# Designed miniproteins, single chains, continued (3), part 30

Each design is a single chain, and the fold is of that chain. pLDDT is the mean over its residues in the fold that is shown.

## One batch from the design tools (miniprotein)

Design m9077
Fold by ESMFold2-Fast:
Structure m9077 (fold): chain A 55 residues (1-55)
Amino acid sequence: SKAEEIIEKLRKLAEEGASPEEIVKEAQRLLNKNDLSEEERVRVARETSELVRKR
């Protein structure tokens, strides 16, 4: 659930035209702030990678 909220935030950031670098940086901040479980952290990282890959 927390991972989904983070992913949604990152998706919105990308939609607003944020650079891949900014998206990665924000993902790191959100991961640190929320202190997620390992599986949630992995999921966020994977989704972030997909977002910045542009495919």
Scores: mean pLDDT 79

Design m9078
Fold by ESMFold2-Fast:
Structure m9078 (fold): chain A 66 residues (1-66)
Amino acid sequence: SEKEKEELLREAERLRERARELREEARELLERAETREQVLEAQFLEGMAALLEGMAAWLEKIAEKL
């Protein structure tokens, strides 16, 4: 249904917004990084952002089938 499609797309948009937030946090951390531990933390945040982007893309693909 159209309503279910809209709900999936809104959820995908929220996930992409959170992913952008995490990538900005990672960028700020990398700019201030003085230790390998901080670099690894930034890489973890980027990994989480990539996962959220993947979930958003999956929801968008499901919505296209509705």
Scores: mean pLDDT 89

Design m9079
Fold by ESMFold2-Fast:
Structure m9079 (fold): chain A 77 residues (1-77)
Amino acid sequence: MSREELDREVRRALAEMAVALFARIHGATPEQRDELLELVEKAETDEELNEIVRAIFSADTPEEALKKAKEVLEKKK
């Protein structure tokens, strides 16, 4: 594994942990948490991953976080 590949994997793992923490802090249901993690997994680039994570953390509720994260992926479509 190259340094670039390792950095990418570490960044994704950190994003997943951050999103899981957001879900716990904001009282997300298991279904909402799993959907947020699936959205993170759908990120194809570091830029898309960063946009999804920022969208999630800009929200005050799990419902708003899901909406904003889905909008990021829809924009890329």
Scores: mean pLDDT 78

Design m9080
Fold by ESMFold2-Fast:
Order: sequence, then C-alpha cells, then structure tokens
Structure m9080 (fold): chain A 64 residues (1-64)
Amino acid sequence: AVREASENALKARKALSEVLKEYPDLSLDQVAELSRIAAEAAKAGKSEEEIYKLMKEKVEQLKK
C-alpha cells in the first residue's frame, strides 16, 4: 500500500534533517548523496535511527 512508502519517505527526511542540523556546512552535492542514501536505506526497511547512523558514517567519509 501507499502508506508504507510514505512512512519510509518520512523516516528518511527526519534522519536527513537531523544530520543536516549537525553538519550545516555540507555542499549541495553531498546533501543530494545523503538524501539518496537515506531513501535507499528506508526502502530497505531500516529504522530512522539506523538511517541517521548510516548517514553520519557517510558524512565522515565525504569530509575527507
């Protein structure tokens, strides 16, 4: 049903918002990549907390 896809999108958006609050200096390209990762993780059934942790790990890799 459509509801599951909407919940996944909401989880991804909330996790991304939290990461962007912690890392405000990310470039638009980096934000776009994190958004893609968050969406894919949510579709894979990961929780908001798991998506947040995954994105934080990716931010550390991107800041090199």
Scores: mean pLDDT 77

Design m9081
Fold by ESMFold2-Fast:
Structure m9081 (fold): chain A 79 residues (1-79)
Amino acid sequence: DKELEEEIKELEKKLEEAKKAGDKEKEARLLAALGVLYDKLDEKEKAIEYLKEALKIYKELGDKEEAEAIEKYIEYIKS
């Protein structure tokens, strides 16, 4: 999917910008979005990797609702 691959490239650029800015909330959101897009490409291992990185940050920030949503999505992909 050409459109999906271009979305991934744009999010990867934004992720590097968020990391340089130290914007942890934005970094976590972009990591979660990348996980969703890699799942749509059937790249389950990459999807889980990105989602686990997002989960770690959401837990560090105390964002319980976001952390629980990511945990459920990881379990969904693994099933």
Scores: mean pLDDT 88

Design m9083
Fold by ESMFold2-Fast:
Structure m9083 (fold): chain A 91 residues (1-91)
Amino acid sequence: ASPSEEAALITAAALQVVGLQVNLEMGTATREDFENAVGAVKRAVDAASPESAPLVAKIARQVYELAEQGGFTDVAKEAREIYERAEALAA
């Protein structure tokens, strides 16, 4: 992916994590919020280079932890898969 595309996708994924944290603390988190976050991180990992992969892994891990905290076990599983993909890319 282009450097601009990679940066934009990683930024979008990071902003989704912030939104999830706020919504979860307010008790307003929905399944759609978590699905949107997983989608954003999936787009980021698909565009990731070995150099950017550590950042994507960190973001994916945050989505995974927040999804588990929210009780969205299936979403957490998807986020964990993305985390493992990003870690493999970084290695």
Scores: mean pLDDT 85

Design m9084
Fold by ESMFold2-Fast:
Structure m9084 (fold): chain A 61 residues (1-61)
Amino acid sequence: SPEEEVEKLLEELKEKIAAGEPLEKVAQWASDKVKELVAKGLEEEAMRLEREAIRLLLQAA
């Protein structure tokens, strides 16, 4: 489901942060995934991913 797709992307985001990837690169990756969801017509899921990604990245900074 679209919701499961967002959960998988959020788990991958957390794994990238935990692995010590540069936060700028993780932010760019998350931005690209948000754009992909918008292109698929999954606007609510895209907004959820964006809000949660911003929150997680700010906590990691």
Scores: mean pLDDT 87

Design m9085
Fold by ESMFold2-Fast:
Structure m9085 (fold): chain A 60 residues (1-60)
Amino acid sequence: GEAAREAAERVREAALAAGLSERGAQTIGDMLYRENVEHGLSAEESAEAARRGEASLARA
């Protein structure tokens, strides 16, 4: 859904900001998209997942 794609794009941008390559950032974004779609996450839950991904990338 739209929320899952938006969450994936946010995490991709965070990965790029953290210094990952474009391909690495895309891979991380795609993983989040798949998880959100497989679990049927709401827009709020998708945003929460993106926030957790951003926090993980900031730590790396």
Scores: mean pLDDT 77

Design m9086
Fold by ESMFold2-Fast:
Structure m9086 (fold): chain A 67 residues (1-67)
Amino acid sequence: SAPALSGADRHAARAAWYAEQERVDRGEISEEQARERFIAWLQTTLGVSEEEARALLDELEARRAAL
């Protein structure tokens, strides 16, 4: 399961993910590069493990896909 984050950390993570998605939408980076950059950001900024970072990314992607 994705790690439990504070409201501030959840807000920061969402903002960072939106920034990476905007880069993909502009054709600056690939979707795969955006995922790798976001995982690295989560590990470096929030101190989560790679496994936890991937779980959080999967959660955010699932929320976006569930329309």
Scores: mean pLDDT 80

Design m9087
Fold by ESMFold2-Fast:
Structure m9087 (fold): chain A 102 residues (1-102)
Amino acid sequence: DKKRQAEIYTMAGSTYFAQGKYDEAIFYYKKAIELDPNNARAWRNLGDALFKQGKYEEAIEYYEKAIELAPDNRRAWQNLADVYDALGKHDKAAYYRELAAK
């Protein structure tokens, strides 16, 4: 029910993301997590859109939430490492890349 509606909003957000329309993507991903706060993909996609906008600290918060919900999803760990590299925090980036490789 709510999970299906959240998936529709996640797909809408991904369509805008593919067009480089990151503000619209963020709007729809936020609607998805309002309906289903356990949707790890929506949290990760929200982090991706914020990373594209250079909002690195915000992206970290949403990637950490995605990892909390789905710790077996290596993509969120890799994305978290990429954000820390962008911030110049290379030791922390290396740590998260090792976690992603497990």
Scores: mean pLDDT 86

Design m9088
Fold by ESMFold2-Fast:
Structure m9088 (fold): chain A 60 residues (1-60)
Amino acid sequence: LTDEQIEELAKKYGLSPSQLKELIEELKKVNTKEELEELAKKYGLSLEQLYELIEEIISS
């Protein structure tokens, strides 16, 4: 991901670029669905929005 892609993606999901970078790093540590749900809540996202975000990151 480029810095520009991070900025656009963060804006789309109501996050700052810093928050999105933190979220990506935390995603690397997640092993269960329960941890994904907690992570989504921490960043003000629904679980569905978090899955969409993950797909966008992987496809980039």
Scores: mean pLDDT 81

Design m9090
Fold by ESMFold2-Fast:
Structure m9090 (fold): chain A 62 residues (1-62)
Amino acid sequence: SLEERRRLLGLRAVERLRERGVSDEVAMEIARLIREGRYEEAAELLRKHGLDDLAEEVLALA
């Protein structure tokens, strides 16, 4: 389902952001934006942290 894809992508984003030293607070906020379908905002934040590949995956859900 789309909901399951958003959830799994959010979890992958949190994992990748943690590996890059991003705080849990920021990582969880990005995951929340993905779950809420706020893809452009989530993608911009992912790009600011160097995760352009995940940003493209998030935008592909739209």
Scores: mean pLDDT 85

Design m9091
Fold by ESMFold2-Fast:
Structure m9091 (fold): chain A 86 residues (1-86)
Amino acid sequence: AEEAALEAALRRAEEELRTALGPDARVRARVVLTAAGRRAVEIEIDPAFARAIGSDPARAREFAALLGRVAAELRARFPDLLVTEA
């Protein structure tokens, strides 16, 4: 049940980011196990897309705000889950 809820939340996060950033946004959210044995969420963006976002200050700001909101929601719903970037 928790695993299904987490998977659904990650898929929703991916769709939210993709919808806000455009149809060509290639974003992946996944759960990994840290060296300390904790579950963590990694959010990956296609390098070409990341460069496109970075070259537009408005898009970069919108992305940072949206990513922060997604991370906060995941932490609130799954308190044992570490939200980090690899």
Scores: mean pLDDT 73

Design m9092
Fold by ESMFold2-Fast:
Structure m9092 (fold): chain A 75 residues (1-75)
Amino acid sequence: MLSDAQREQLFQALDVDGDGTISAAELKLLLQGLTGRDLSDAEVRAIVARFDRDGDGTLDLAEFRALLDALEAAQ
């Protein structure tokens, strides 16, 4: 399991602009790296929509943590 500190560190590494959000493009690269799968833009968009509670098309830290928890549970 990833710790809260590791989840925050991953978020900060993807949030290069420091705006507190992760774009779908950044998330696609991370998910491909974590899962070893080639993901389509439609698949990434569906994942973002599942965790994006505020509907802005990006993930904040809390939504990103929920996504990582779901990925660990899906193994």
Scores: mean pLDDT 72

Design m9093
Fold by ESMFold2-Fast:
Structure m9093 (fold): chain A 88 residues (1-88)
Amino acid sequence: SKLEELEKKLREIAEEIVKNAVTDPQQVRDLVQKFNDIINEILDLDKSPETVRRIAELVRETARRVAEVQSKYDELNKKIEELKKKLE
């Protein structure tokens, strides 16, 4: 069904957002916009509590994974800057 196709596409974009979170912030912004557009399309087709709950959980999990990856990358960048200062 169209709903199943959109939910599959949403999951694929979620994986792309997580994978690109540390490599291309501009691409992540574009992917987040696309992610939100697909969520709106899904909700226009089915506003049932079950569908809303599934989408909310995917959004929450995607945001959590992105935050975790960003936090680890920021810590690594801080270490690189500390090492740079020691070479001066």
Scores: mean pLDDT 84

Design m9094
Fold by ESMFold2-Fast:
Structure m9094 (fold): chain A 121 residues (1-121)
Amino acid sequence: SSSISNQNQINELRQTNSEQKSNLSNLASTLEGRAELYRGKGDEVLAEIARRGADAAHRAVDAIDAGTSGIDTVKESAKVLRQKAKEARKLGDEGTASVLNAAADHATTAADNMQRIKDLL
């Protein structure tokens, strides 16, 4: 950043991304719990969907911490989360689909904020 105004905007975007990380971590934990529940019921398909969603949310969290080099990884994680939401919905699991879509929305917002930070540098 070359100016105080740019630095202030970067700081606000970084704070917002800390909130996105917290939300993604919480949703990853929810998806891990759903994966365990489905495994206990013998539903390996829904268990894998939830597990892959949790993995994608964790990758997004790690990539947000990487800063500019993490943008493409966060975008990829959002795409995986949306795809897993569609798969869960097709199987009639609106609850898991909702959690996966919420995680995708947070990952998308984080990627957009990271791109804005990059553009201000």
Scores: mean pLDDT 90

Design m9095
Fold by ESMFold2-Fast:
Structure m9095 (fold): chain A 120 residues (1-120)
Amino acid sequence: MKDELLREASEAYQNGDYEKAKELFEKAVKLGEDASAYTMLANVYLKLGEYEKAIEYAKKALEIDPNNVGAYITLARAYLKLGEFEKALEYARKAISLDPYNPLAQDLLKEAEKRLEEKK
């Protein structure tokens, strides 16, 4: 049952149906906590503009898997959207430390550094 929910939720996310993806991932995490499911739920909240919820679920993913690169990327993105550029930089650097050639983490690092230069 949980595997079916995760599959349907991922399909909804890929199709841009973020409200359906949210409902299905929320049901999946209630059946059993999983770092990947929490990371995907955080990404859904990020797409919905609910940045504080994205941070909450990305941190839950890290409680299960502290080396989850996707969760650090989601934290960096959410903090960028909230204007918390120093935190965005911190989490982008953490993602790069775990996966040095990740292009998304590198782009987030560059964006956070640029935004900090503009604030100074």
Scores: mean pLDDT 85

Design m9096
Fold by ESMFold2-Fast:
Structure m9096 (fold): chain A 62 residues (1-62)
Amino acid sequence: SLAERALDIAAGSGGDPEKAKEALELARRALRESTDKKEILTAIAAALLAIGEIENARLAAE
């Protein structure tokens, strides 16, 4: 699913803010396009993880 792909990218970003931003964009698209509870909850989880990864990259890197 789109949300599961977003979650995988977010989890695999490894401090790369570009990958985390891509994951966030995919999660936002899944939230916009889906009415399925599981997909929506997965997309929310992906978005939160991606936001955390972006903030971690900002704090740790130049």
Scores: mean pLDDT 80

Design m9097
Fold by ESMFold2-Fast:
Structure m9097 (fold): chain A 71 residues (1-71)
Amino acid sequence: SMEQEELAKKAEEAIFAGKYAEAIELAKRLADLGNVETAANILSMTARLAEADGDAEAAKEARELLEELKR
């Protein structure tokens, strides 16, 4: 849907801006709408980039949510 596409785009923009908490929130919204695959991709990217940026808390939260979505 257009809403899911817009949320995914905003999540990518948030990641690119280093706003990892916002990206995680948008991924949660995508999962709630049933788009688990896109949410998982956003969380995977967020975890990797947050870790590279030294944001250990965001990286951990993204990894924990990614594991939850894969169950």
Scores: mean pLDDT 87

Design m9098
Fold by ESMFold2-Fast:
Structure m9098 (fold): chain A 76 residues (1-76)
Amino acid sequence: MEALVIVKTEKSAEKKVLEKIEELSKSLPIKAVASSVVGDIATTAILTESMEDAEKLAEELSKVEGVISATVTPKG
């Protein structure tokens, strides 16, 4: 089942998160990425093929400096 990873970061960390997503996309099937900024908080939503891919992605992204939270949600 498809899953969403929702990453909230400081605005200054958005680029680092997007760069890490690009790196991870070489080994993990990522279907879509969208980001938005409201005030000083950037929210990046990543659509993955599976819950397992989403969990691995969330774990790796949570290690990026400036990440406030990384949450996995089933899509369906």
Scores: mean pLDDT 81

Design m9099
Fold by ESMFold2-Fast:
Structure m9099 (fold): chain A 62 residues (1-62)
Amino acid sequence: GSSYTTSRIRERLVRGDIEGAIELLKTKPVDRTHVLNTIDLLLEEGLISEEQARRVREALEE
């Protein structure tokens, strides 16, 4: 489900695997709001950079 996919995206982002996270976004159905909230939380906690957050947000717009 979308929650499971979002958890995998979070795991990849925390590991610095931004390309792998974007691949999941493009290949699996995701809850857009849940993914956006996850990115905001990771950015707030300093676990990802603003550039990494921007790249993932841009992938969601496709």
Scores: mean pLDDT 80

Design m9100
Fold by ESMFold2-Fast:
Structure m9100 (fold): chain A 97 residues (1-97)
Amino acid sequence: MDERDLQAIELMAEADKAYKAGNYEEAVKLYRQAIELMGEEDFFTRWNLAKAYEKAGKYEEAAEIYRRMADDFEALGHTNMARIFREKAEELEKKIK
């Protein structure tokens, strides 16, 4: 691990604390900073970011991430996981006016 990986891990830990405290907009900010430092989106960080967007009322952003995750799982042959994330995206899309 390089120093950026350690900083990303620390940001994810702080994002988790913010999420547990109900500070969802701060959790979104911290997860996004962690993703930027890593230069990639790992599955667990993307899922945590999507959950934080959902709790912050950012349904469009959450639905986009869940739909992309569903497409990724379908491409890998994980049909049950793809269905779960697709249904979650559709649920959130119904809340967008």
Scores: mean pLDDT 82

Design m9101
Fold by ESMFold2-Fast:
Structure m9101 (fold): chain A 58 residues (1-58)
Amino acid sequence: SLADIVAALEAHVRDLKARGASDEDILAEVERALKLLRVRGVPEEEVEAIGERLRKLI
């Protein structure tokens, strides 16, 4: 489900941060994930909300 994908993305961002990845590298991964969600037909309003949630974890 989309909720499972979002939970996996949040876990991935937290893992990258815990491993000492740079904010720049984490932001690049977030943008890549958001682009994939758009390609898969997730509505833009939901993509933007997910992006804001993920960026707050950085």
Scores: mean pLDDT 86

Design m9102
Fold by ESMFold2-Fast:
Structure m9102 (fold): chain A 52 residues (1-52)
Amino acid sequence: SRVDLLEQLAQEYLQGKSFQEVVDELLARYPELSESEASGLLTRAVLRLLKK
């Protein structure tokens, strides 16, 4: 699901992957998203992981 991919990509970012690379991976799977929407979703997913 998109939620599972967002959580995976957020973890990859926190493990050292660039933010642009994880945004590009999300957009490759969900091309209907704008870059700003994809960036917002990933930022929110990262913040959720950091609050645990």
Scores: mean pLDDT 84

Design m9103
Fold by ESMFold2-Fast:
Structure m9103 (fold): chain A 75 residues (1-75)
Amino acid sequence: SMAEAEKAKKEAEEYWKKALEAAEKGDAEKLVEYAEKAAEAAAKYALLSGLASEEEAEAMKKAVIEQAKRLAESL
């Protein structure tokens, strides 16, 4: 539903903000945790909105999480 898509979009935006704040503080564990939650919510939004297939959404989620882990290794 559109309401569920909007909720997922808002959750993705909120978790991305928290992930960036964690990175600014040098909190590698929280950066990865929030990035995983943001990627999950973003994938759900893309699926519910018809912007991506299930395979595309999963691939995007995995790519984002791996990028966050690489960034965390540098903190």
Scores: mean pLDDT 86

Design m9105
Fold by ESMFold2-Fast:
Structure m9105 (fold): chain A 61 residues (1-61)
Amino acid sequence: FEALLERLADEPGLRGLLRRAQALEAAGLTEGAKELLRSAAEALRLLGREDLAEEVLRLAE
């Protein structure tokens, strides 16, 4: 997870979204965390970062 965040050093908004998803997961709000991860993956696809989008989707299962 931290390695993925390092690859998003130039995308602070997406990094914040992923950290928020991680916090929701830790709080037991798994479905909310998955929704944020899917939103981040969609944004990454729109930015042309398909490899990162795939990795983020795998975090959501």
Scores: mean pLDDT 78

Design m9106
Fold by ESMFold2-Fast:
Structure m9106 (fold): chain A 58 residues (1-58)
Amino acid sequence: SLKGAAQALIEAEIEGKSAEEAAEAAAKHGVSPETVLELIKETGSYLGAALKLLEEAK
């Protein structure tokens, strides 16, 4: 679920996880790690990437 992927990204940011770890956590919720990494690059943050995933969910 995109909501689960977004929550995983927010949690990773709070915990100071690497982008690789954040992408792996989000991928467990059905989003490709490649897509997550691209969103992080484009938005400049895990929170920004999470918001983009939430937009796609609704």
Scores: mean pLDDT 80

Design m9107
Fold by ESMFold2-Fast:
Structure m9107 (fold): chain A 55 residues (1-55)
Amino acid sequence: MLSPEEQEQLERDVREVLDALESETPLSPEVREQLRKAITEGLRLGIELYGPLTR
């Protein structure tokens, strides 16, 4: 149910969160991938349940 614009924004948000976490605490590749999946799913579910945050 995400538009292409929402999907692009989601991918940016996930990257920013991962970059911020990695700058604070070094992540192994396995932990980084697990965290990326969890963050992506959480943000996607939030958008699908609650709609665009800028409303």
Scores: mean pLDDT 73

Design m9108
Fold by ESMFold2-Fast:
Structure m9108 (fold): chain A 64 residues (1-64)
Amino acid sequence: SAAAARKAAREAEVERIKEAARKGASKLPDPELAKEIVESFEAMIESIEKLIEERERKKAAEAA
């Protein structure tokens, strides 16, 4: 249940980041720049998820 709670919190935080990125991009007059920002954010989110998974793996290994 602790792992499930942490996952839910992470998903909520990811959604907040996505909302902030979309709001910022929507204010830009340049649609090409807006597209690049969204793509960069998606790549960053994927990188962050991998880092979180690696930390979870290391914590599990240390506990063993």
Scores: mean pLDDT 75

Design m9109
Fold by ESMFold2-Fast:
Structure m9109 (fold): chain A 111 residues (1-111)
Amino acid sequence: SLAELLRRALRLLEEALRLIEEAIRTEDPEERKRLIEEALRLLDEAIAVVREALALEEDPRLRELLGIVIDRLETARRLVAEGTLEGLRAAAADVASVRVVLEYLLAELEA
């Protein structure tokens, strides 16, 4: 269901955000690289799940919102891949913003 896909995306993004925040805090370049690689994997999976949700949605308003979510996650993925502290902080803000939107959409679907 759409709600199950949104719950899966939220779980993936929560873990991705945790790893991005750990990457920002670590002073070990090798640990940062490992955390970035894992965060990128989770972001790629979350993007795929949201794309699947978009494919199942027929409401034009919800399709537009899911499209915005995908665009923002693609931007976050690029910033994480750049691997700069500034990029990681910007990506964390984008992921946090997307989580708020998806939580709102999930609440509306479960009402």
Scores: mean pLDDT 90

Design m9110
Fold by ESMFold2-Fast:
Structure m9110 (fold): chain A 77 residues (1-77)
Amino acid sequence: SLKEKIEELLKKAEEYLEKKKYEEAAEEYEKIAELLEKEGKLELAAKAYEAAAIMYEKAKKYEKAKEYRKKAEELFK
């Protein structure tokens, strides 16, 4: 199910985060956000985009961090 897919991606993101692989963790949160957005779960998608932005910031990918933070803010409207 979609829920099982999201739980699998979240586990992968957490494993990457423990290994300080921030860019890979960001990519997993990005996938979670896209799936939630397609399902119309916009508040949860926004939280996932914020998580991706934080991970990109830790990876020093500041332009991507700004992009996904803006995406999250647009979904909270």
Scores: mean pLDDT 87

Design m9111
Fold by ESMFold2-Fast:
Order: structure tokens, then sequence, then C-alpha cells
Structure m9111 (fold): chain A 70 residues (1-70)
């Protein structure tokens, strides 16, 4: 299954770490660049449920993602 993650942050154009954790204990970690509007988007794929937790780490803070099934 494919999911779109959208994270809104106050940190435009900064590099950040995207993380997603699934019910089976699998995790995804991606380096992303936040957009000029402070929004970062990424697509993640899993054969199990949607992410239990997904978000972005930037400047030592965690920002939760909106999850949409594709």
Amino acid sequence: MKYKLTVKTPAPEQPATLVATFADGKGIVKQVTIGPDGTATAEVESEVDEPLAAGLIVDGKFYFAKVEKL
C-alpha cells in the first residue's frame, strides 16, 4: 500500500529527517528538504497497515504528518 505524508513546519527550505513507523515494527527513515512554504511531502510504501506514527524531525523537534492513502 502507498501513503502520502504531508508535514507542516516553521522551517522552510531546511533539510529534515522523515520517519514513519508501522504496526509490524518496521520503520522508514528518509532525508527530505522542506519546501519554501514550510511543507514537506513524501511517499512511503508498506504491505501492512498505515503508519502508526509519521512525522519530521527538524532542529530537534518532531512535527506530526498528515497521512493519506494513495
Scores: mean pLDDT 78

Design m9112
Fold by ESMFold2-Fast:
Structure m9112 (fold): chain A 74 residues (1-74)
Amino acid sequence: SLFTPLSLEELLELAREAAESGKVESLVAFSLLAAASGDNEKMAAAYEELAKKLEELGRTEEAEEFRKLAEKYK
């Protein structure tokens, strides 16, 4: 295959790092990597982890949007 899908653990680490860095570029990169995984359960878990970290950082509006995305992949 042209791309090996990321493990759930790797996706969750990327989600945490993207939220903690506060960089929009990191969030975009994370979203693309999550999509490349092709696994709805992994995408849901990754978006939930991202939302949780964003909420801890006081970025509640962004956290709400990613929680809504996670619900679509449940």
Scores: mean pLDDT 66

Design m9113
Fold by ESMFold2-Fast:
Structure m9113 (fold): chain A 56 residues (1-56)
Amino acid sequence: HMEEIKKEIEEFYKNHYPKVKLEEFLDGSFERRYRAELKTNADTNEEAKKLLEKIE
């Protein structure tokens, strides 16, 4: 469900990127930037890995 993905993304960004806002989910630019950031963090962050799999 999209609600679960949204919650996981929100929690990840609260911890690592507190300046990112959820309203960017509706903007394609967020998805592009977010995927790049998740790929960078997927090696050491389990949440980033899971979110990358949901987006990709």
Scores: mean pLDDT 61

Design m9114
Fold by ESMFold2-Fast:
Structure m9114 (fold): chain A 65 residues (1-65)
Amino acid sequence: AVEEAIEKAIELIKKGKLTEALEVVAKALGVPVEEIAKRVQQHMDQGLSPEEALKEAAKDILEKK
């Protein structure tokens, strides 16, 4: 379920639709969009691409490390 949401979100990022990508993943994880957006930004600040940052942000929320 979450993996499919991440794949769909990556396709949205490739189309320049980052906001829609964040909404798809946030809904799949049951969290506010602001939470996923903050985590994506943190990973991008570490040098990850938007696609990689989204994957790591989703895992951070799911695994609660």
Scores: mean pLDDT 80

